Designed miniproteins, single chains, continued (2). Designs and how they scored, part 28

Each design is a single chain, and the fold is of that chain. pLDDT is the mean over its residues in the fold that is shown.

## One batch from the design tools (miniprotein)

Design m5000
Fold by ESMFold2-Fast:
Structure m5000 (fold): chain A 100 residues (1-100)
Amino acid sequence: SMKEMTEGVIEVAMAVARLLAKKGELEEARALLERALETAVRELGEDHPMVAEVLTLLGEVYAAQGRYEEAVEYYERALAIDPDNEEARANLARARAALA
């Protein structure tokens, strides 16, 4: 289905973005994830679990850039979709601590 194809494309984009972030290419990782977010929202819907995953990873990239206010916003958006996401919750707590 088109949804299954979109899920595959988003999974690949997240994997590539994680690799870019690990290499310190944070701007490139962010740009890729922002495009993946737009595609996921359009094709899968704003409340889809993969949208929460992309939002969590965007928060991680913003946090890696020292942009903790933006990281908090992305983690809060991810948790609005998936409130039981332990990774997003832990990352949100760390980002909030960095702002204290």
Scores: mean pLDDT 90

Design m5001
Fold by ESMFold2-Fast:
Structure m5001 (fold): chain A 99 residues (1-99)
Amino acid sequence: SSQEEITRTLELALERLEEGDTTAATFALMALAIANSHGIVLSERAIELVERLARRAAEQGDLGSAVALLRAAAEQARKAGLEERAERLEERARELEER
């Protein structure tokens, strides 16, 4: 399914980012943009993968990608009916922008 393909892409992106491939965050963002534009609702596990990607990007100094990943995850959380999680993700994105 499209959800499974996007989740697989996020898993691979996290693995690549942890190996030092700085382009991996961009591929994760592209996959999330496709999911969001086509109304694909991701699982809570996939949202967790995006949160891990955002944390890793921030640790590597890519604050722009980290903020974008957190906001994309928040949009997915809202689509999944996870309003409190979406608000926490938006708050984390705002905190990173203030650094």
Scores: mean pLDDT 86

Design m5002
Fold by ESMFold2-Fast:
Structure m5002 (fold): chain A 61 residues (1-61)
Amino acid sequence: SAEERKKRFEIMKKSLEAYDQAVKKAEEIATRDKLSPEERRKLLFELLGEANLKVQEEIKK
């Protein structure tokens, strides 16, 4: 029970951190390169896809 809660909390925190980093990176690049809304969405999607793969790997463990 305590172990199970700790594991769920850790996975949730890692997920939030991964997605937050992807969003921040996309925003920084989009701002610097003055990307269009469409280009920004494409970049965000690519970075979120990478973050999602890491999250899926953590869930499997």
Scores: mean pLDDT 79

Design m5003
Fold by ESMFold2-Fast:
Parts: structure tokens; C-alpha cells; sequence
Structure m5003 (fold): chain A 87 residues (1-87)
């Protein structure tokens, strides 16, 4: 990853932590969508695909009213972002 991509992902990880702390699940999904775009632009296709799968499952959980499952999936997305920026 470029230093600019790592910096943007760190900012998004911080925003995601705050969204989860505030239980703003809609904002958490938007932040994951932004992180997915950053990974695609950085050509980290493997991490982008994994994050996309998490987003699809989280969206489905939200549509079914399963906020606890959505929160767990958003935490998995946060861990994936943090692992990606660790080099």
C-alpha cells in the first residue's frame, strides 16, 4: 500500500471505531464502503474482496434487524482494515 492509502485507511479505521462506539451502524457501513474503495484504488484486490463480503453480510444483517450480527461483522471489517495498514 502507498503511504497515502495507509493514512486514509487509518482515518477510516478511527471513524469506524467511533461509529461502533456510538452504535451508528448505518455510518459504520458507509465507512466500510469508503475503505473498500481505497483498497480497490490501491489494487489490494484480496483485501477489497474480503471487505466486500463482510459489507454484503452486514447489509443483510441490518435488513433483517440483526444489529448484533451487523456489529460483529463491522468489527471484523475494522480488524481487516487494521491488519492491512500494519504492512
Amino acid sequence: LSEEAKKRLKELAEELREALKNRDLGKALQILSQAYRVLLEAKDIESAQRLFDIMVEAQKALMNGDDEKAEKLFKEGLELIEETIEE
Scores: mean pLDDT 86

Design m5004
Fold by ESMFold2-Fast:
Structure m5004 (fold): chain A 72 residues (1-72)
Amino acid sequence: GPASAEAEAAYQEGLRAYEAGDLDTARALFERALEIDPEFGPAHNALARVLAEQGRHDEALLYGPQPATPVY
């Protein structure tokens, strides 16, 4: 539906920000995707990765299974 499409769009924009090295923008966009669709797994995994790269390891653990099994 429209909400799922909007979550996907936010996720794709987040990936572009992440590839550009803009971790703050990437984090905000992945958070927006999860606000739209909390069950959107790709954004969940991407947010965990970005939080870990920002040194927010405690927050990253809330989204990923464990730091030892990241999604690349």
Scores: mean pLDDT 75

Design m5005
Fold by ESMFold2-Fast:
Structure m5005 (fold): chain A 70 residues (1-70)
Amino acid sequence: MPSLEERMEALIAELREAIAKETDPARRAELELALAVLEAERARLKADPSYDETLALMRLIAAESTLFVS
């Protein structure tokens, strides 16, 4: 199973690809917001080894939901 960090990197890559292909400005804004939140959480995990992985996981799930809902 991939680590939380690897899952976040994979989802960040998918969000970047989805944003590049998205033609609806409203949907693109939603995807860009999800990307920004994930990149911030990834940066926190990397900078602070005491950071709660549960919170990062919740943010990952929220971003996955944003990517897969209309």
Scores: mean pLDDT 75

Design m5006
Fold by ESMFold2-Fast:
Structure m5006 (fold): chain A 68 residues (1-68)
Amino acid sequence: SAADRAVAWLRAFLLHEIRIGKEEGFSKEEILEKAERAIEQFKAENPEIPDEAVEEVLEEVREEVEEL
């Protein structure tokens, strides 16, 4: 579905941004704050997408940042 593709895009985008942030020398806290802001904007722009699907992406992002 369009929603599934949007969520998949968000996941790929944020995982890429985490990697770039690490390469540029940002702290884990700064990387996580940027990711959380992007997720909030995505939720505001895509209110039809279930919050649960977006929260799954946030949990995955938090795990990736923790592993940095």
Scores: mean pLDDT 85

Design m5007
Fold by ESMFold2-Fast:
Structure m5007 (fold): chain A 59 residues (1-59)
Amino acid sequence: LGLSDEELAVAKLVYEGYSQREIGERMGISPQTVSKHIQNILRKTGAKSREEAARLALS
């Protein structure tokens, strides 16, 4: 899928049910940066939802 290490880490935390705020706190980045990573994961996977994108990213 060509995901970066940060995008893969975000995908894992989304799959585990964490919010953007919680992911940002755990990774030491802003919720806005988490949102940008989620948008990149959606674009790279072709998924329609965050949950679908996370599943595809981890496959």
Scores: mean pLDDT 82

Design m5008
Fold by ESMFold2-Fast:
Structure m5008 (fold): chain A 88 residues (1-88)
Amino acid sequence: KEEVIENLKKAADYLRQGPENLPKAAEYVKKAIELAEKYGLSPSVIARLRDIYLAVKKGVESGGSFTPEQLEQLAKDVEEARKEAEKE
């Protein structure tokens, strides 16, 4: 439970540090998904994390640079998922 929150916090931090840290952010979101599934968090939280992971992964695979605005939006999406996980 607490490990899910910590990994999501790290993912948001890496997203805000810039596009060079996008692969690290993806790894932390992936770890959070695996832990959320193991701890039996709600399907809605897990689905949200998977959507975020796919968005980050698509950016990495395309070799694209996210704008600061896109990175901040992804970080906010991660923080919203973290807040939902904290309520469980």
Scores: mean pLDDT 79

Design m5009
Fold by ESMFold2-Fast:
Structure m5009 (fold): chain A 58 residues (1-58)
Amino acid sequence: SMSLGELGGKLKEQIKNKEIDEKLVKELAKKLKELAGDSVTEEQIYKAIKEEMEKELS
């Protein structure tokens, strides 16, 4: 029930606190899959989010 912006905001806050809820990342991936439609899988989006998070920590 959370918006994409709200999910992103919570994810950034958790990264700052060094506490990442994997379920929150999966919810964000599901939301992005709904927006992207058939062009990508939820799993592809999930992996992309994790890669971007790793880059942001660098």
Scores: mean pLDDT 72

Design m5010
Fold by ESMFold2-Fast:
Structure m5010 (fold): chain A 70 residues (1-70)
Amino acid sequence: SLLKEAVEAYKNGDYEKALELFRKALEQDPSNPVARALLNYLETLLNPESEKAREVAKQALDTLIEEIEK
């Protein structure tokens, strides 16, 4: 699963690879709200409008990853 590979890349700190894999996952299933949310949070984490936005994005990303691993 591209989504699983993207999550593994993120956990390893390879944000560029994670970003590419999340984009590919969304291309395969454009209606997948989880893939879209993960991509949006990662993009915010990498280019935040503020320090608080970065912290919120990281917390949301980590929480959503925990939820999908269930």
Scores: mean pLDDT 82

Design m5011
Fold by ESMFold2-Fast:
Structure m5011 (fold): chain A 73 residues (1-73)
Amino acid sequence: SELEEEAERLLEKAKEYLEKAKKLKEKAEELEKSDDPEKKEEARKLKLEAELEEGIAALLEAFAKYLLKKAET
């Protein structure tokens, strides 16, 4: 099914965005352990970037689920 194949591609993209978000969060957590205010500010920025990547992944997963439901019609 074309819908199932498209859904699989969207889920693969979502996984890539989640992997990026995890790396950003890990970097942010490491920077937050520093007493340096500059590093704490960078950590805050990385956390927001991670939230953006997670948001994109969530939308991709939602659309993929919609396509899978349509394929089961």
Scores: mean pLDDT 88

Design m5012
Fold by ESMFold2-Fast:
Structure m5012 (fold): chain A 94 residues (1-94)
Amino acid sequence: SPLEEKARRTVELLREAAKAYYVEKDKEKAKKLLEEAARLLLEMGVPEELVERFREAALKLIEKGEENLSEEEKEEFQRLLEEVAAAVQAALAA
């Protein structure tokens, strides 16, 4: 289905963003891939507030660098990533 294709592409974009940040050390590429993933999440019907919180946390990680994040900021990012994954699964079940 078109929704399943969007979910697959979103996961691919987030994996490529992580690779760009952690492996390639390309912050600009990571941000671009993150923005594309956020757009697809909105198109899939993931709540706008959740997408914005996730986007802000991910951009903070990319801009500051993971090593400069507090433990609380790292935990918040992980929680938001899990909430986004759950919202995608809920959208696919509807």
Scores: mean pLDDT 85

Design m5013
Fold by ESMFold2-Fast:
Structure m5013 (fold): chain A 75 residues (1-75)
Amino acid sequence: MLEKLLELAREAARAARLYLEALAAGDEEAAREYRERLERLQEEFDRLVRELIEEGREEEAREALEELYRGVLEG
């Protein structure tokens, strides 16, 4: 599970960066596509994070969230 969650975090972070870049460039089409992708990835990510927390696996949930935020901040 954790590896899947980390992969989702990286993909979501990438989509978030591309979304912000598209917004800055005024590219409405690209911004909409990246936003839709981000929303889908975030829904799946949030579901898996919630499962980990409910199982008492808070460290793994924290690691995944740190990976997501690190990816966004790198941009």
Scores: mean pLDDT 78

Design m5014
Fold by ESMFold2-Fast:
Structure m5014 (fold): chain A 71 residues (1-71)
Amino acid sequence: SAEAELAAAQAAIAAATAALNAARAQIQAINNSGAKLPSSEVARLIGRALRAIGDLFEAELRLARAQARLA
């Protein structure tokens, strides 16, 4: 149903936003601590942030489509 799709899109936005905020907070905490991380660990954290950004973009598009279907 359109209502189920809207609810799913909203949940996806919330999840993607939380993941992006968590990744940003972790990267910032590491920078602030002065800790030296292996390049592989830095790449992993950047990869997680990029995936979260992609998920957020897709979720926002899904929300827009669900709202259009309800109109």
Scores: mean pLDDT 79

Design m5015
Fold by ESMFold2-Fast:
Structure m5015 (fold): chain A 75 residues (1-75)
Amino acid sequence: DKVKKLLLEAIKALKEKDYEKAKEKIKEAADLVGLPESVKESVLNGFEETYKKAKGSDEELAEVMALSMKEAAKL
């Protein structure tokens, strides 16, 4: 799943304090699932907040976020 892979790369960038790279990877994932531009900024902010609160594995978080993005794209 390319979306999950991109989100894993975004999580890695967040851990490295590379916020620009993280934002780029999240936007690329959002583009793949077809999220509209108006929703992308909200998703970026929500992703950072979700990451800060998460206590599970990076892979588990990436999978949950990928599913959330795909569901949002159906709206």
Scores: mean pLDDT 74

Design m5016
Fold by ESMFold2-Fast:
Structure m5016 (fold): chain A 83 residues (1-83)
Amino acid sequence: KLEELKKAAEEALKEDPNNIGALTTLGIALYELGKYEEAIKYYEKVLELNPNNVVALENLAKAYKELGKEEEAKKLEEKVKKL
């Protein structure tokens, strides 16, 4: 139920806009809805708060691949390998 997960994450972010779990959940829900550009914004926000968040790095790479941004995806995958 992607819309329910999205709504719950949006409500959590109203209480705490830096809630990494909620930002990640919202990004994943948007990705599964095919909204890759919107998903990227939330993953980028997670990485502003925690630059080594593996889940955000991996999901950001997947979203870039869906948009045909192979070089951006590869850089993120290489960063994960160094962690």
Scores: mean pLDDT 84

Design m5017
Fold by ESMFold2-Fast:
Structure m5017 (fold): chain A 79 residues (1-79)
Amino acid sequence: KLEELLEKLREALERMVAALAAGDEEAARAAWAEAQRYAAELLELGKESEELRKKFEEGVLELEKELEPKFREIAARKA
């Protein structure tokens, strides 16, 4: 369950990054909305269990490390 939500969050964030790179703001906004929904569900799971909260924090940190270079590239294109 937690892993499924983290995977869906990752997919939504990857779609957002791809859309931003392509200049597709509409697709990027849609993907961001999906990511926010999955993040909210993960936060609710964290409230129920300290163990689930730790797994959520670790999963988000992993996603941040994977996506940070892509976000930096997109930001660098802002000229």
Scores: mean pLDDT 71

Design m5018
Fold by ESMFold2-Fast:
Structure m5018 (fold): chain A 72 residues (1-72)
Amino acid sequence: KIEEIKEEFEKAFEEIVEAFRRLDLEGAREALERLEKAAKELIELAPELELEVDIKLGLARIMIGVLELIER
């Protein structure tokens, strides 16, 4: 089950990167919701991955913040 959640987390992160490349703010936001859910589950089951998860969450939030600034 940890591997499945890890795959969901990586998939959601890749979706955010692709949405960022396409300047798709709504797509990035939808993928972030999935990323945050997978991150919470992954940290609860594998606390040793917390730093890696936090880094990717931080990067995802930065990408979305940049997209929001572009729409201003």
Scores: mean pLDDT 83

Design m5019
Fold by ESMFold2-Fast:
Structure m5019 (fold): chain A 61 residues (1-61)
Amino acid sequence: MIELSEEEVEAVLEDLLANLSSFPEEIAEKIREIYEKFKRGEISPQEAWEELRRVMAAFGA
């Protein structure tokens, strides 16, 4: 299992937010939701990464 730091998770989310126009609207909205929850402290860095991984897996299918 890959364990990412809070800083690494934030960097990945910010990179994805910069490129939201490259994703379908449904996926882009989910990425934004994950980022907002993470910044509000509603989810841990690990939970944010797990949710992001699931969203990206759905996009790749």
Scores: mean pLDDT 77

Design m5021
Fold by ESMFold2-Fast:
Structure m5021 (fold): chain A 69 residues (1-69)
Amino acid sequence: MEEAYKHLTPEEREAIRLTAEALIAIGDVLDKVIKENPDIKDFQKLAELAKPEFERVNAEHVARIRAAE
């Protein structure tokens, strides 16, 4: 799996890694929202509930990057 990416540039490999981390974070937020709202089957309502949590996670990530500069 990892060896399949060795032909990519360092920037492309970093982009793939960041994408994987973002997908994991998105999955975690969605899982939490779904677990907290098990009676809501409407995907649009779940997405609306997840939006502020995505914004919070993104703000925390940006703050972490800024603190590390």
Scores: mean pLDDT 68

Design m5022
Fold by ESMFold2-Fast:
Structure m5022 (fold): chain A 58 residues (1-58)
Amino acid sequence: DKLAQVKAAAVKAATLLGNGSPLEEARKVFEEGMKAAGYESAEIEADENGLVTKVTIK
């Protein structure tokens, strides 16, 4: 269940980046989703096209 919530948060953030939203906004959405799922913190890395290439949970 938690993993599914993490994936949903990552997909939502990736969609924002793909639509031209700022990385800061996508990060905020992802962090809120991760916190709601009970995780302490997470990082998102994106490529030059704004696609999420790596997600790391701290």
Scores: mean pLDDT 70

Design m5023
Fold by ESMFold2-Fast:
Structure m5023 (fold): chain A 48 residues (1-48)
Amino acid sequence: EEDKIIEEVKKNLPKGIKDFLERLRKMALEGAKQLGDEEGIKVIEDAW
């Protein structure tokens, strides 16, 4: 599963990069929710 690769990469990233990715995730989720993109929300949640 692609999700497993993302989890492994996330575990081994420096803290600064992890914090940056978490901010990007939050922004993407907020944007998708604002647009009412249920499919996009699901994809983002599954990837992170």
Scores: mean pLDDT 71

Design m5024
Fold by ESMFold2-Fast:
Structure m5024 (fold): chain A 55 residues (1-55)
Amino acid sequence: MKAELEERLREAERQDPAARVRTVREVILRASEAGLSDIGELVQRAAALLEEARA
């Protein structure tokens, strides 16, 4: 699952800003629902992608 969520984040960087935000939120929601122990790391990666895309 984590690898699939990471791939979703990679795909998000190719989307327009609004779609990127929605995709990132969905990834975070999925990680929370799955109870992943490394959710903090996933969140940091998601934040970095949004920062890069926003710049």
Scores: mean pLDDT 69

Design m5025
Fold by ESMFold2-Fast:
Structure m5025 (fold): chain A 75 residues (1-75)
Amino acid sequence: SVEEAIKEIKELLKKAKEAAKKGDFESAKKYFEEAKKKLEFLLSVTPESEELKELKEYFEKAKEEIEKIKKEIEE
């Protein structure tokens, strides 16, 4: 279902963020890229909805948080 796909994407983003917090940027990148591929597929086959809009916002927020963590650890 769309709901299960959204849950999977959010779980992958959560795993990416947790990996980034631990300095494991290889795992963070892997989880984030998996989430991105699933999101892009979902957006290609599903009409726009409030749930998808919220998911897109969640994805962008997670991306920004991961990049911030990376900058803080690498600098």
Scores: mean pLDDT 81

Design m5026
Fold by ESMFold2-Fast:
Structure m5026 (fold): chain A 92 residues (1-92)
Amino acid sequence: DPTEKRLLEGLEKLQHLPFLVDWTPETLKEWEELIAKEEEARKKVEEFDKKYNGDLSKLSPEELKEYAEARSLLREALEARTLLKNYELKNK
């Protein structure tokens, strides 16, 4: 999904933005772990896309489950970004 890939690239950039200077070491670590988890999920989706040329009908039931789990993790990353954006807007 091109939209999801673009969003994940945006999340990686947010991790390095200097306006997050008020984040505690614990919060930064949690964010880094979230980004790492998201990157793992993205690589998993890309691996399935390369292996099957985007043809999901060729996936086994187990592979479909893994793919769905990876897509779910990418969705969680989007939700986390939305919460961060709303926090920034409220405390502006």
Scores: mean pLDDT 64

Design m5027
Fold by ESMFold2-Fast:
Structure m5027 (fold): chain A 71 residues (1-71)
Amino acid sequence: EIEKKREELIKKSRELFIESASYYLDALGYYATGIFTDKRQEYFKLGDEYIALGDKYEEEGKKLLEEAKKL
């Protein structure tokens, strides 16, 4: 039962890290688009928002890994 809970936490953490990576990749795309357009400020703002989402999901993933280590 404890082992199953640990595995579930690790699986959920992995899912959150994948989601985080997706947001970071989208942010890079927005920053790149911003460099070559007249709407640089708008695209950089979108990039910053996606970095914040990536950071949020990364922190949630780290928290679940720490909980798994305590089991």
Scores: mean pLDDT 86

Design m5028
Fold by ESMFold2-Fast:
Structure m5028 (fold): chain A 56 residues (1-56)
Amino acid sequence: GAASAAAVAAGETRRLGGSEEQAREMGRLAKDLVAAGLSAGEAAGRAGTRGQEVAG
């Protein structure tokens, strides 16, 4: 679900050295992607990739 995708995206952003603000932003992105019709795994993957871009 959306909450699971958000938790995965936020956790991945933190693991890569992102800030708490960046982690929250990636969590919101994952929720928005699930709302747009992506699966939780697809949403988490896309948000995680963006998390890598913003954390690096």
Scores: mean pLDDT 77

Design m5029
Fold by ESMFold2-Fast:
Structure m5029 (fold): chain A 66 residues (1-66)
Amino acid sequence: MIDEKEVLEALGRMYAAIGDLLAKKGEYEEAAEAYRKAAELFREAGNEELAAEAEAKAEEAAAKAA
């Protein structure tokens, strides 16, 4: 049995990993979107620490895309 929050956290980690790969490739607009999605999923999962980290990465990627 998998808890709903555990599934949301796993999806958040997947989007964060996608964001990391996109940022490494210099695709900062797409990276920012992936990190924002990760932050939303982590917040829904109740993991505010991971959500804050993902939001910080999204802001950094968005700043580099501008």
Scores: mean pLDDT 84

Design m5030
Fold by ESMFold2-Fast:
Structure m5030 (fold): chain A 94 residues (1-94)
Amino acid sequence: MEPLLTPEEARASARHVADLMEKVAETARQGKRDEAIKLATKALMVAAISAAGDPRLEEVVRLVKKAHDAIVQGNYEEAAKLAEEASRRARELA
């Protein structure tokens, strides 16, 4: 079966999730729903793959899901807040 991410790959993925979530926060504040959903979906995919190699990223996955749900519901301020928290936690793991 496919090998799990190396520690270096997990850190690179965590940095990528952090960068994506910063863009989600900015895009959500601008009310750009479709762009914010697209970015949050990409961040969720990267975070989920990374969490398979590093369980510490499970909390980041949870926050990304909450940010995505907030965008879908039109709660852009809460989405931006959740996205910033996800970015911060992902950076701590990078």
Scores: mean pLDDT 81

Design m5032
Fold by ESMFold2-Fast:
Structure m5032 (fold): chain A 61 residues (1-61)
Amino acid sequence: SELAELAKEGYRAAAELVREGRLDESLPTSYGNLAMDYVAKNKELSREELVKILEEQAKKL
């Protein structure tokens, strides 16, 4: 569905920001910001772990 595609794009964009070390950036979409909120709530996880989780969530949509 179109909704699933928008969610995938949001999670992938968030994963890219995490790879770049840009953990305090906001994204233009609500789905991207939801993914970045998850990043902010899981600050104990490594960058590599966060990227893996975000990419896996994108794959499940």
Scores: mean pLDDT 79

Design m5033
Fold by ESMFold2-Fast:
Structure m5033 (fold): chain A 68 residues (1-68)
Amino acid sequence: APGIDTPLTEEHLEEMIAWVKETLSDPEMAEEVIEELRRLSKIPGITVNALEVARAVAIAVLKEKKAA
């Protein structure tokens, strides 16, 4: 299992993207979350945990925008 300090690998990124595609029924929301994850994955030293937090935050923010 990935730890807090685990550096992001391409394999972990693709697994996280696959999870978003399978979990989010809204394709527009899924695509926006995937774009954010791909953007953040380019940051040198980004960790799996940081990207997992970013994914959760992006989903929460998009759900609030959709409800407003």
Scores: mean pLDDT 77

Design m5034
Fold by ESMFold2-Fast:
Structure m5034 (fold): chain A 74 residues (1-74)
Amino acid sequence: MVEEKVKLFEQLLKEIIELSKKDKEKAKEALKTLEETLKKAPEVKSTLSPEDQEIIDAILPLIEKAKEELEKIL
């Protein structure tokens, strides 16, 4: 179910942000990973099933928000 997968991903992002507040090096690693994910997302999306595309569309705003949050921490 798309909603359940998105919720799990959102929880993981929140945990990463919380840990990153205590460890600047982890914050830098997370930021780099999220930036790379955002850059690759448009190309990957076109090769996915409609269900997976829906998941990508739902998580992209969450990734962008997490990136902004990490940039503020750094």
Scores: mean pLDDT 78

Design m5035
Fold by ESMFold2-Fast:
Structure m5035 (fold): chain A 88 residues (1-88)
Amino acid sequence: MKIRIRLYTTKEDKEYRKFVEKQIKELQEKEGIEIKSYEIVELKDDMSEEERAALLAEARALQAEGIANYEAGKEMTVALFADKRLLG
């Protein structure tokens, strides 16, 4: 199974980024999952409320589509969003 990962994060979330990178490596070795690419997108603090809401909606949509594509055995892009409100 081939996965492309995109992490949306802030400078304050450096520790969470390291945690995600460690989990990706362990997952790749454990389940025979091939991580084709890993990209980091840094969010700006000056981002408008509208832009932030749009990115949050995009990340949720990509997560839902990613699960469906994973179950169908298709190559997928997974968007991970390091927002405490999204994560609970």
Scores: mean pLDDT 66

Design m5036
Fold by ESMFold2-Fast:
Structure m5036 (fold): chain A 112 residues (1-112)
Amino acid sequence: GAERAREAGLRGGREGGAHAAGGAGGGASRAGEEAGLPAALGGGAGAAAGGGGAGAARHGPGGAEDAAAGAGGAAEAAERGALGAGGGEEGARAAEEGAARGAEEGAREGLE
């Protein structure tokens, strides 16, 4: 919890400083309500945006400039979406899925 709040604070600096850190999570909520704009478009497009250029930028020396221009926006949007939407329902769902998987594996083995 606290780590996301701290990172959201760093990202929230773009939204008007550290006081707007709490607003980073609000963006994810509003994206779904805003005329059919899903959280992915508002900042939760981690899979689509991050996969589109972030990886290529790391590996393509000739494409580094073009990929960096696209990946810079895509990677930042993906990270920001993961941090912002992570604080919202998508983050709660991802955390629940991760926790449920870890808890089920640990509980099923239950070797104490």
Scores: mean pLDDT 41

